# Designs tried in a protein design run: designed miniproteins, single chains, continued (2). Part 14

Each design is a single chain, and the fold is of that chain. pLDDT is the mean over its residues in the fold that is shown.

## One batch from the design tools (miniprotein)

Design m4484
Fold by ESMFold2-Fast:
Structure m4484 (fold): chain A 60 residues (1-60)
Amino acid sequence: REEEALRRVLEKLAENGRLSREDLAAIARELGLSPATVSRLLRRHEEEGLREAERRRAEE
């Protein structure tokens, strides 16, 4: 369930370049999740991406 929510969020970001609060609410509703849960998953994914980017910059 959480993986599917994250996948849909990333798909929306790839298409539109940004994600609105309405998009998050729609994804949460469709998957039976809280909008807070979807937001938390997105934030965690962004933090992991930032950490990976910092690691690459340090090595290159």
Scores: mean pLDDT 69

Design m4485
Fold by ESMFold2-Fast:
Structure m4485 (fold): chain A 55 residues (1-55)
Amino acid sequence: NEEALRYARLAGEYAKQGKYEEAAEYARKASDAETDPTVKAVFEAEAQRLLELAK
């Protein structure tokens, strides 16, 4: 899924910059755009982890 991969890439870039809140937002968008339930769950777990780091 092109959309999901684009959002996942943005999440990774923001995470590398320490912008965890923005990274979590894009990881969640990647999960929403993904149709594979396994990959969707991975993106959702990553979004939750990044949101925890954003505190």
Scores: mean pLDDT 83

Design m4486
Fold by ESMFold2-Fast:
Structure m4486 (fold): chain A 58 residues (1-58)
Amino acid sequence: EEKKKKLLEDLKKEVDKLGPLTLEQAIELVEKLAKEYDIEVDIKNLEDLQDFINELLN
């Protein structure tokens, strides 16, 4: 819970800094941040990315 919240905050901060990301850049960023917080994630496509983000938000 706490780790997911921090990941979401870091993700938002990086997106604000970098501007709009391509799908590949967004997936890479999310995987990198998930690894930093010891969250296992397997994101292969846009649907997986959306599912992961929705889980972080809820």
Scores: mean pLDDT 76

Design m4487
Fold by ESMFold2-Fast:
Structure m4487 (fold): chain A 100 residues (1-100)
Amino acid sequence: AMTPEEEIAEAEKRIKENPDDVEAYVRLARAYLMRGEFDKAIEYAEKAIKLDPNNAEAYTLLGMAYLQKGEREKAIEYFEKALKIDPNNEFAKWLLERAK
């Protein structure tokens, strides 16, 4: 498996080649979340949502980053948005119940 550092480098390369690569922004958000860089995770997850408002994973990552920053109400809102897009996402459902 790739390290967070390797994921960041590869995703940044993809974005340089295609600035609208939604999956690359999702991968950046995930990698920064894993590194504990929550503001960077938020920045890239928000970029993914701006490009694709139906990306449930990007909303889940936003919720996780806000939860880690202690912003529980924002986290709940974003987990609820993820579940509206993908109601069968057991991980987002689990996160929502733990955020409440």
Scores: mean pLDDT 88

Design m4488
Fold by ESMFold2-Fast:
Structure m4488 (fold): chain A 64 residues (1-64)
Amino acid sequence: SMDEFLKRLEEKKEEIKKLIESSPVPNIFYTLLLKLYEELIEAVKANDKKKIDEILKKIEELLG
């Protein structure tokens, strides 16, 4: 469901945030990834299917 998906995204966001906080130097990759997950959470809350798809593709490109 959307609520379960949203919860998993919030958990992933918190995980990325902790990785940034534990880094001795700024990590642009994690900073960009955090921004994308924040935007994805907003898109899911708005039920914007087009924006969800666009952001998921950006995350996949960044990770792949």
Scores: mean pLDDT 83

Design m4489
Fold by ESMFold2-Fast:
Structure m4489 (fold): chain A 86 residues (1-86)
Amino acid sequence: SEAELRRELHLKIVSAEMAVIAAEVDLELYERGILSEEEARESVEAARELIEEAEALLASLPAPSPEDRAAIERLRERVRELEERL
């Protein structure tokens, strides 16, 4: 149902947000010389994949919410900033 898809989307957005936060932490640890570049890149890639999954779920909805779209767009911008720093 649409309600089930919307719930799945919201859970995926939360998962993507948590992954972005983790990637931001891992990039900071890389900049401090605690983590390798490979480990930081892996965290950024994991966050990107979850954002792509959220985008796919959003695209599957017949009437996607502007708020959900904006949330995903903000996460994509945060990941782009992390990729530019690597």
Scores: mean pLDDT 90

Design m4490
Fold by ESMFold2-Fast:
Structure m4490 (fold): chain A 91 residues (1-91)
Amino acid sequence: TIMEELVIALASLGVIEMHVLLNEKDEEKRKEILELIEETERKIEELIKQGKYEEALEVLRETLEELIELNKDNPVLVKTLKKQLEWLKEI
């Protein structure tokens, strides 16, 4: 179901957060990335409350693309983000 897809997709953000916490040494950049993820989670929660599950998935896909752009200088994180984005596109 689309709700199961959303749960898995939100779990992917948690994996990205963990990766950033463990690997991003620049505290300012780490904060910027984590704030973007937190803002995205809030937007998704609001869309879910409104029953807009497809829009919630689209917001998540868009955020993953933005995270790829913000982390171009971190090839390991970019590889992880691209893998998550490709998986979400196949849902």
Scores: mean pLDDT 79

Design m4491
Fold by ESMFold2-Fast:
Structure m4491 (fold): chain A 63 residues (1-63)
Amino acid sequence: DAAAVAEAEARGQRNQAILTEVRRRLLAGELTEQQAVDRLMAAGYSREAAEAVLAAFRDHEKR
């Protein structure tokens, strides 16, 4: 219902903010790849998901 949708949207916004922060700091050289993985895992990502996110960031940067 509406409450469940609002909770899912809030989680999505928090996750998007974390992804944006990690990507920005990684590009600025403020985070190593290992620190980025650790940050994403602390936010609830699995190791595999965190590594996939980093791979996507690298692919986007290369292009």
Scores: mean pLDDT 75

Design m4492
Fold by ESMFold2-Fast:
Structure m4492 (fold): chain A 71 residues (1-71)
Amino acid sequence: MKLSLEQALAALERLYEVLKKQIEEGKLTVEEAVELLRRAAKLIVSQMPDEEAAKKVEEEAERKIKELEEL
């Protein structure tokens, strides 16, 4: 199973929005959400067709993790 870069970035965005909402609703701590996003990002990176796409996903994931930590 392989994802395009577009699909991977869209999946990260959807997960980020879900985790952010769960934190705001008190259903998850920031630490739990960051751990879930890191694990999901690692899985998504493994589905990338090449190293350049993998790096793009890793960069986006780290940016989103930082956004969650700032909540």
Scores: mean pLDDT 82

Design m4493
Fold by ESMFold2-Fast:
Structure m4493 (fold): chain A 70 residues (1-70)
Amino acid sequence: SMLSEEQKEELKREAKKLFEEMIKEGKSPVEALNFAQQYVLEQALKLGASERDARMLAIEIGLELEEEYK
C-alpha cells in the first residue's frame, strides 16, 4: 500500500532533520545519506507501505537531500 501525502511529507521532514543532525555531529555526507535513507525505509514499512513503495520513497528523499547538500 502507498503512504498518504501527509505521511510522505512528514518522513521527508524527519529524514532532512536527521541528515542535518548527522552532518553536524561530524558524519560524512555518504554516511548521513545512507542513515537517512535507511530510516525512511524502516518508517515507511512500519506505516504500512509496500517494500517497493518504501524503497522508492527512500531513493526519492535521498536524491533530494543530495541535490540540496552537495
Scores: mean pLDDT 85

Design m4494
Fold by ESMFold2-Fast:
Structure m4494 (fold): chain A 78 residues (1-78)
Amino acid sequence: AKSIEEFAEGLLKFLKSFGKRVPESFKLTLLDGREVTVKVVKVSEKISDKEQIEMIAKRIEETVKNKEKELEIEFSID
């Protein structure tokens, strides 16, 4: 859904605001009102913003569908 993609875009912008100082984990309230623990995995691979947003959106959808309490996100640090 576009709302999930917009949420993923906002989350990527939030992560980028920290740069290399991005926290390894934090609490996040998803669109369904459920709180999850986000785990940030820093990767050295250069990933485009568009591709990274798509990956984050897919992980959010999977987390909601599977009723998971943890959301793992790969974050490219340039």
Scores: mean pLDDT 79

Design m4496
Fold by ESMFold2-Fast:
Structure m4496 (fold): chain A 67 residues (1-67)
Amino acid sequence: MAQVRADVEAAAIKAAKRVMDSGLSEEEKIETLQRIADAYRQGLAAGDPATAKARLDEIVDEALKKA
């Protein structure tokens, strides 16, 4: 459990940092960070860090692709 939390949390922090360091608007950053928070909570509930990491990366890549 602790390792799953640490891995998902690290992935979420990395995803959030990519968003904050991006050229996205403040509104887009807020929206994407909310999506990251939702994926983080779902990942913790599912106990699957690999799927959670993939989902977090997908959220960031999709946001940056549209920016």
Scores: mean pLDDT 78

Design m4497
Fold by ESMFold2-Fast:
Structure m4497 (fold): chain A 80 residues (1-80)
Amino acid sequence: SRETILKLIGLSIRAIGLALDIGDPEVEKLTLELVKSVLKGDIKSAEEYLKKLKELAKKDPRYEPLVKTAEELIEEAKKL
């Protein structure tokens, strides 16, 4: 639905914003690749990038809101 698409856009913007706030170029790169994969409908690749973000979050709690937003983004994309 249009509502689902707008929610995907909002979650994508939020994920990118959270990655920029962290200020780690590798986190920014992983987040952008995850968002691109979601927007292309490549959920499998998006889940692989999420797995890498989750490994980083184990070492730094600052990444937890980003991981949570990325998980929500992928779950919302699965509804399309």
Scores: mean pLDDT 85

Design m4498
Fold by ESMFold2-Fast:
Structure m4498 (fold): chain A 80 residues (1-80)
Amino acid sequence: MKEKIVKLAEEARQAAEAGDFDTALKKINELVKLINEDKSLSPEEVARAIGLVLSMIGALLEGNFEQAAADAKALEEFFK
């Protein structure tokens, strides 16, 4: 499960780096679903992952693709 979170975070980062809002948002929605369905994550891991996801959404809505990519990378490295 964590490997799939890392893969989706990588895909969200690549979309953000490309300025592809629709793809980045789609990957973020898939990440939220996966995080909520992963019963192996601790409450602390869920809280941090959701915090980074909310930061990514806020950055994308502001057109800040650089910050969205940085937040996605932080999520990748957290679950590596």
Scores: mean pLDDT 84

Design m4499
Fold by ESMFold2-Fast:
Structure m4499 (fold): chain A 59 residues (1-59)
Amino acid sequence: MTARDVLDAYRAAGNSAAATAAGEAARLGLGPEVAKRIADLAGVQGNTEAAGALLREAA
C-alpha cells in the first residue's frame, strides 16, 4: 500500500478533505501509514491545523 492508494481510497469514498491531505502526503513522498493519519486528521477529525502542521514539517 502506498500514500497514493490512501488518496484513491478517500477519493472513492467522497471525502475531499481527506483525499486532498493524502495527496499532499503522497507528493511529499510520505508512507501510507503517515498519509492515512494526516488524511484522518483533516477529513475525519476535522483537525486541519494538525494535518497542515504535519505536512509542513515533512516538506
Scores: mean pLDDT 81

Design m4500
Fold by ESMFold2-Fast:
Structure m4500 (fold): chain A 63 residues (1-63)
Amino acid sequence: GGAEKSAEAAKEAAKKGDAVAAAVAYHQMGLIGGREEGRKGVEAGQAGDAEKAAEYAVKASES
């Protein structure tokens, strides 16, 4: 559902180094499912760890 599309958007934003866009997408994921994984994704994205942020986005979409 919506969490999967948000995870894909967050993963692409993080991959491009757009930490702000990644944080917004992960925040939305936290509201619709996978709250803990979404929060960890935001934290990783803000730290500039695009790979880790993408992994958490995928996990959040599974929740």
Scores: mean pLDDT 63

Design m4501
Fold by ESMFold2-Fast:
Structure m4501 (fold): chain A 72 residues (1-72)
Amino acid sequence: MELKAALDAAREVIDKHRPALQAVLTPEEIERVRREVIQKAVDLAKKGYTVEQVKDEVERLIDEAIARARAR
C-alpha cells in the first residue's frame, strides 16, 4: 500500500471523530493521539496492510483514547 493512502485514511478517521475527541481531550492530548495514529498508519502501511485495515486500527486507537479519557 502507498504511504500517502495510509496517511489520508488516518486523517479521514481523525477528522470524523474530532467532535468526540474535543469533548473529552485537551488540544495537547488530541495532538498526541493524532501523532500516535499517524505513526501507527505508517507502520501498518510498511507492513503491507490494506487501507481498510489501517482505518479499522486507527478507529480502534481513537476509541481507546476516548474510553481512557472517560475513565478518568
Scores: mean pLDDT 80

Design m4502
Fold by ESMFold2-Fast:
Structure m4502 (fold): chain A 74 residues (1-74)
Amino acid sequence: AAGEARAGQLGDSVGPETIAKVAADLLLERGVVTEEQAEEIRKKASKDPKKARELVTAAHLEDFEEVEKIIKEL
């Protein structure tokens, strides 16, 4: 099945993409970014898990200045 990786769910298959999706979804729902921008952020953040985690934290705290800074660094 596509995307089925039981052994990788705690490893490398879920972590960065899941974090990036959560960040992009939060930003989109808050109206901080457009749907197109959210997809681009998700793609870039999935390749940079450190920035993806920073972005989730900033979005959760509603620190939109930090959010914009992280997006520019992606």
Scores: mean pLDDT 72

Design m4503
Fold by ESMFold2-Fast:
Structure m4503 (fold): chain A 112 residues (1-112)
Amino acid sequence: SMKDEIIEALQAARDKFPFNVLPADVENPNPDSPADQGLYYYLQGRYEEAVEYFQKDIEINPYNATSYFMLGVALKKLGRYEEAIEYLKKALEIDPNFEYAKKLLEELLKSQ
């Protein structure tokens, strides 16, 4: 499942990049964390709002590879594939070993 792959990617990324809220706690996101808010909206299927909050997170935390990855994921859900590709490339510039970002980027490049 794409949702399960994202949860696994977030769990793997937590060892390198802090998220304060687990997907299981999504009903009570931290209001001071744009990344937690973005994940909350993403899990509700509210992808435009998820993009807005992950965008806010990268303005504050410009080297958070996970937030760039989540932007790519949310943009893919909206059919905004060219923008998704650019954010996934940025995630890989920050963390070249981000296997979920590589996998999703390769999938999107085949879809263009």
Scores: mean pLDDT 75

Design m4504
Fold by ESMFold2-Fast:
Structure m4504 (fold): chain A 70 residues (1-70)
Amino acid sequence: SEEEERRRRAEEHRRLADEHLEKANEYGKKAEELLKAGGSKEEIQELIFEGASHTVLAIGHIAEALALER
């Protein structure tokens, strides 16, 4: 049914959001570890940028899931 299809699509978007949030957390941890080790500012910034990018993608997927649940 169309309702089941929308539910499945919403579930897929939520799963993708979770995956992106997990990646964002991994990049955040790597950035923190590198900062504590006295690593390069450029490498730390790259890790922060990657984490931020995944967070933005996760927000997008959450928005799509919410739209499908209406």
Scores: mean pLDDT 88

Design m4505
Fold by ESMFold2-Fast:
Structure m4505 (fold): chain A 65 residues (1-65)
Amino acid sequence: SLVDKVSSLLIDLLKAGRVKAAREFLEEALKNPEIRAKVEEIEKVLRENLSEEDYEKLKPILEKY
């Protein structure tokens, strides 16, 4: 699914310490209205799979939606 593809890449980038790349990817992904419509599902998967510290790194972008 789109949720799985977007979430898995964000998780991989953050675990690799690539915070800027993760943020830039998320901003580009959310320009797609199909992905934006699933933002709550993406947030849920991220919260279940990331540490609170890593999730907070994406929060400034997610809070826009």
Scores: mean pLDDT 84

Design m4506
Fold by ESMFold2-Fast:
Structure m4506 (fold): chain A 74 residues (1-74)
Amino acid sequence: FEIKTSEKATEDIQEALRGLIEWSAASGLVRDVEAVVERVRAALDGMGAGEVREDAVEAARENVEAIKRALEEA
């Protein structure tokens, strides 16, 4: 977590979101965007993303909301 971590954090979040999408597809459920965002935040804490963590979380939130809508329509 140092100089240019924003793009890396965003990529790591997208990888985590892919896993969540696969899990959600198997379960047929993504209802709570905040719960997903908290899981992403916990993953970023484990990576020590530091100052860019909040920006990455906000980007993930937008992606999760789009995924949630798509899954609710499926």
Scores: mean pLDDT 58

Design m4507
Fold by ESMFold2-Fast:
Structure m4507 (fold): chain A 62 residues (1-62)
Amino acid sequence: GPRARALNEEARRALAAGDGDRAARLATESVWEALQAGDEESKAEAVELGKEAGRVDPSALG
């Protein structure tokens, strides 16, 4: 849904800025929003953004 897409866009911006902690939090929120909305595309994107956030800062996703 629109909320999951907005959270994914914010997560991408945070990731581009090197802010893995913020990116992980936004991606986690996006997964839940996408799941509630039945938005498989945004959910898949959010999962990948969460993985990338964990690579930038492993402590951010835990």
Scores: mean pLDDT 80

Design m4508
Fold by ESMFold2-Fast:
Structure m4508 (fold): chain A 57 residues (1-57)
Amino acid sequence: NVEEAKKLIEKGKDYLSKGDVKTAVELYLKAADLYEKAGDIEGAKEALMLAVDALLQ
């Protein structure tokens, strides 16, 4: 789950760099869910912050 969450964060960053904010946010939220299920609360918080930041750009 943590490895999958990391891949989703990287994919989300790629979509964000291409201007696809909606897809980036969806990927960050999926990563946050995977981090939470893995017990990685810090990772989940970081993924949620990335989603919020993307929406504010």
Scores: mean pLDDT 84

Design m4509
Fold by ESMFold2-Fast:
Structure m4509 (fold): chain A 74 residues (1-74)
Amino acid sequence: KTVRISTDSTDPEEAAALAKRAIEEEGADRVILTLHGVNEEQLEAVKKALEEAGLRVEDASLHGDTATIVAVKA
């Protein structure tokens, strides 16, 4: 039930919507988001958007301009 999503979108709302769709439409209980072209402030904004969408962020890391976020169904 883990779904992996990669996106070049730097929009926090778009990233959160992708994760929410995976949980609601694909039955995922865990989503691994890979974001390209993001900085630390954008990563924090995405984490906030995920939490506001009703998800729990288990882990988040930034390596260069690539971020990996693990979000789970709350």
Scores: mean pLDDT 79

Design m4510
Fold by ESMFold2-Fast:
Structure m4510 (fold): chain A 70 residues (1-70)
Amino acid sequence: GPQTLTRTEEREIEIDGKKYKAKITTEVTLHPDGTAEVRVTIEIYDEEGNLIAKFTLSLTLPASQLAAAL
Protein backbone atom coordinates (compact mmCIF):
# COMPACT_ATOMS: atom_id res chain seq x y z
CA GLY A 1 0.00 0.00 0.00
CA PRO A 2 1.02 3.67 -0.10
CA GLN A 3 3.43 5.00 2.55
CA THR A 4 2.27 8.10 4.46
CA LEU A 5 4.40 10.43 6.59
CA THR A 6 2.64 13.00 8.80
CA ARG A 7 4.20 15.97 10.64
CA THR A 8 2.38 18.53 12.79
CA GLU A 9 3.89 21.75 14.11
CA GLU A 10 2.46 24.74 16.01
CA ARG A 11 3.61 28.34 15.72
CA GLU A 12 2.55 31.45 17.61
CA ILE A 13 1.89 34.59 15.56
CA GLU A 14 0.94 38.09 16.71
CA ILE A 15 -1.21 40.44 14.66
CA ASP A 16 -2.20 43.89 15.96
CA GLY A 17 -1.42 42.93 19.57
CA LYS A 18 -3.49 39.73 19.41
CA LYS A 19 -1.90 36.30 19.71
CA TYR A 20 -2.88 33.47 17.37
CA LYS A 21 -1.74 29.88 17.03
CA ALA A 22 -1.09 28.38 13.61
CA LYS A 23 -1.24 24.57 13.46
CA ILE A 24 0.45 23.23 10.35
CA THR A 25 -0.06 19.58 9.36
CA THR A 26 1.95 18.18 6.45
CA GLU A 27 1.11 14.76 5.01
CA VAL A 28 3.25 13.14 2.30
CA THR A 29 1.87 9.98 0.68
CA LEU A 30 4.15 7.95 -1.57
CA HIS A 31 2.23 5.76 -4.02
CA PRO A 32 3.60 2.52 -5.54
CA ASP A 33 3.33 4.07 -9.04
CA GLY A 34 6.03 6.64 -8.15
CA THR A 35 3.59 9.49 -7.46
CA ALA A 36 3.77 11.62 -4.30
CA GLU A 37 0.82 13.51 -2.82
CA VAL A 38 1.56 16.43 -0.46
CA ARG A 39 -1.22 17.90 1.68
CA VAL A 40 -0.61 20.92 3.90
CA THR A 41 -3.38 21.98 6.29
CA ILE A 42 -3.06 25.28 8.18
CA GLU A 43 -5.47 25.97 11.04
CA ILE A 44 -5.42 29.37 12.78
CA TYR A 45 -6.78 29.68 16.32
CA ASP A 46 -7.38 32.84 18.37
CA GLU A 47 -6.23 33.37 22.00
CA GLU A 48 -9.45 31.71 23.27
CA GLY A 49 -8.84 28.55 21.19
CA ASN A 50 -11.47 29.27 18.53
CA LEU A 51 -10.70 28.14 14.97
CA ILE A 52 -10.92 31.29 12.83
CA ALA A 53 -9.37 30.11 9.54
CA LYS A 54 -8.47 26.85 7.81
CA PHE A 55 -6.54 26.41 4.57
CA THR A 56 -5.65 23.20 2.73
CA LEU A 57 -3.14 22.98 -0.09
CA SER A 58 -2.81 19.74 -2.05
CA LEU A 59 -0.37 18.92 -4.83
CA THR A 60 0.68 15.77 -6.69
CA LEU A 61 4.13 15.32 -8.19
CA PRO A 62 6.53 12.53 -9.23
CA ALA A 63 8.36 11.13 -6.17
CA SER A 64 11.68 11.77 -7.96
CA GLN A 65 10.99 15.54 -7.85
CA LEU A 66 10.24 15.36 -4.11
CA ALA A 67 13.62 13.67 -3.47
CA ALA A 68 15.46 16.34 -5.52
CA ALA A 69 13.84 19.13 -3.43
CA LEU A 70 15.29 17.74 -0.17
Scores: mean pLDDT 79

Design m4511
Fold by ESMFold2-Fast:
Structure m4511 (fold): chain A 60 residues (1-60)
Amino acid sequence: SPEEDAIKRLREIGKERGLDEETIEKYVAFVKENLHLPLDERAKKEKEFREKYGIPPLPV
């Protein structure tokens, strides 16, 4: 599915960018938990999450 492909890509890019496995899995869990939200609200929540954990923007 598009969601499964996006999650796989997020893990791959996070690893390439030098994020630790724990941080990558927290980000994946956050994405999965927020799939029910509209795109604009998801984008806002994702930005807040990334800023909280010091995660750079990922091209996914």
Scores: mean pLDDT 75

Design m4512
Fold by ESMFold2-Fast:
Structure m4512 (fold): chain A 69 residues (1-69)
Amino acid sequence: SQAAIADFFRSLGLPDADAATLAAEAAARGVPQSTLWAAGTALAAAAAGGAALTPEVRLAVVRDVLAAA
């Protein structure tokens, strides 16, 4: 559901407005759960690599994963 996708993006540290917007986009596109998990994996990899995970960086990483899907 779109609400579950929004909750997932919020759990990744996205601001509420961005999480809601991306969740609507992902739901409309029929983005598979594997792509959503790839976004989480990409953020974990960025953190492990020493990236400062500001809200802006988190949003950019999630957007890049969704754009590549």
Scores: mean pLDDT 83

Design m4513
Fold by ESMFold2-Fast:
Structure m4513 (fold): chain A 139 residues (1-139)
Amino acid sequence: MEELEKRLKEAGLSLQGLRDYVVGFSEERVEEALKLLEKLNIPVTFDRLAITIHMMIGVSPEEVEKVLPEILEKFPTLYELAKAIREGKATLFLSLGNLERVEHVLLEMEALRRGLPISELPEEVIERIREEAEKIINS
């Protein structure tokens, strides 16, 4: 608990920032994502933590460890990942076959673009992003 906040602060991050801008936020997921990035010797940033958290949803830890370095090298920011997803260029990320993961990345980018917490995004925006994610994954 207290140690997690310390580790995030050392990386220039906060639990509040992660809570506001990461879909499916939990302290347990953040701690697991931090451990994975540390194990892989990948520098901790907000974008890399968010991407790692989403990669861990519905994928085994061993499979995430294999693909995560390549994904973070190609798409070091949520902006670049969201753009690649929309352009059909995030093939490895899309091949992991999780609609929720695509939706979450797109929602996070919209929240960051608007400067609003995910919880404050209009319902119409959430619905449009869900429909966009469904079209992307089914293409």
Scores: mean pLDDT 79

Design m4514
Fold by ESMFold2-Fast:
Parts: sequence; structure tokens; C-alpha cells
Structure m4514 (fold): chain A 71 residues (1-71)
Amino acid sequence: DEHLEKGKELFEQGKYEEAVEEFEKAIEENPDNAEAWAYLGYVLFKLGRVDEGMEYLEKALELDPNLVLPK
């Protein structure tokens, strides 16, 4: 997914708000993409939006219990 990969690039650059937009687009295109939900959760933690980040990580693990989470 192009949006997922772009979101990851933005996340690595510290552009967290832009990363949120790209991960949201990835989820809009494929709502079953557990990796996109997990990255959205992580970027929300970086923005201090901890409660939202936790909800999205829970959704990611519900979709794929064997999901390898980023460091």
C-alpha cells in the first residue's frame, strides 16, 4: 500500500501529523490492514494522544494477533 509506505517514511522523519493522514488513507483503502492500524496507534502515542493510540493498537491485534509491531 502506497499510503502505508509513505506514512512509515513520514513517521521516521518525525512528521507525525502527516503520517496520521497517510495511515488514515491506508485504512480507508483497506480497513483489514492490521499494520496500518498499528502504525496509526504508534504515531498517536508520539503525538500524546495515548487513549486513541491504544484503541487503534487493540484493533490491529484483533485483526492480526500475530502482528509484528514496530520498535
Scores: mean pLDDT 80

Design m4515
Fold by ESMFold2-Fast:
Structure m4515 (fold): chain A 64 residues (1-64)
Amino acid sequence: MKRIALVGAPTAELAEEIGEEALRNFGADEVIALPGATGAEGVALAERLSRETGAEVGLAGVAA
């Protein structure tokens, strides 16, 4: 079973940095950066990925 971390930040560089910490804390197998995404967009994508892949999906650094 895969674990996926979705990371939202103003830039791709910040998303990657936050994603590395989320990977350690969440135990994620995959990190997906969402530069400039809103919190609502991140949540919607997390739910979709969880349903389509069966993976556990966590969010980090996503603004409300």
Scores: mean pLDDT 69

Design m4517
Fold by ESMFold2-Fast:
Structure m4517 (fold): chain A 74 residues (1-74)
Amino acid sequence: MSKEEVYEEIEKLLEEADAATGDARKQAVMRLVKLVSEHFPDKLEEFQRLVADYFAGKISLEEFKEKVKELIEE
């Protein structure tokens, strides 16, 4: 899987997590964490922090997507 393909999958999973509730939302988040840990292990801690901030309502989905994009664009 290329960096661009991984990013496309991340965007899809972020949209899925936003639209989902309960267990479906948790599954989407788990898939996101797995994908980041496999392809961007050095970014995992910051990614998990962004996930926590998003679910705590500290940042919007739009801001979350932007920050994840910045994190991966290296």
Scores: mean pLDDT 77

Design m4518
Fold by ESMFold2-Fast:
Structure m4518 (fold): chain A 75 residues (1-75)
Amino acid sequence: MLEEKKKEIEELLKKIKKILEKEGKVEEAKEGEKEIEEILKDESKVPELLEGLKNSLELVKIEEENPELVEKLRK
């Protein structure tokens, strides 16, 4: 159900935003939120966005636990 997927996207976005804000990445959190809101206007993109946000949440958690990995990925 599309409505259920949108709610799941909102919850994932909140979790990602909280982690980014805790890391001092407030600007990135705001930019990501706005980009997601624009994508949500196209309902055909909702399933792909949901999967992407799940992957983003896992990545952000890994980056929070392993800052050395983030430095390696940037090089």
Scores: mean pLDDT 73

Design m4519
Fold by ESMFold2-Fast:
Structure m4519 (fold): chain A 90 residues (1-90)
Amino acid sequence: YLEEGDLEKAEEEAKKRLKEAEERGDKRGKAEALIKLGEVYEAKGDIDKAVEYYEEAGRIYKEIGDLEKAKEAFLKAGMLALEAAVEKVL
């Protein structure tokens, strides 16, 4: 759906938000930025990076007690990891 240039801009914006959230100690903002990075890398086909970002976001949401968002992030990471594992098996 997004063009190549739109994905690059989305990545830059998500990385900027991640840095700003880390500088402020904003755990929720950090998790939100990590979800956005996961979405960007998923759209680029970099499934390993997408899984890493979703798992990190899920851990942060769990730490702050947002169990619903943590569950959503972990489900996304798990589904992508299973898909990638199936494709890597002979």
Scores: mean pLDDT 81

Design m4520
Fold by ESMFold2-Fast:
Structure m4520 (fold): chain A 68 residues (1-68)
Amino acid sequence: SDEEIIEKLVENVRKMLEELKAAGASDAAIAKVGEHLIREGERYAKEHGLDAEKLRKRLEEVLKEILA
């Protein structure tokens, strides 16, 4: 389902950002990568008929959690 695809994309982004944080990346570097991934995710979602706003919101929540 579209929901399962969105959740899989969110989980993959979360893992990538967590790995960067564990490797000692700065908050500024994590924010730049996260913002890039949010833009790429929105573009992908729009091109493939997924809910781009829902994906963006979920990815923004993940980035905020990682940076807290």
Scores: mean pLDDT 88

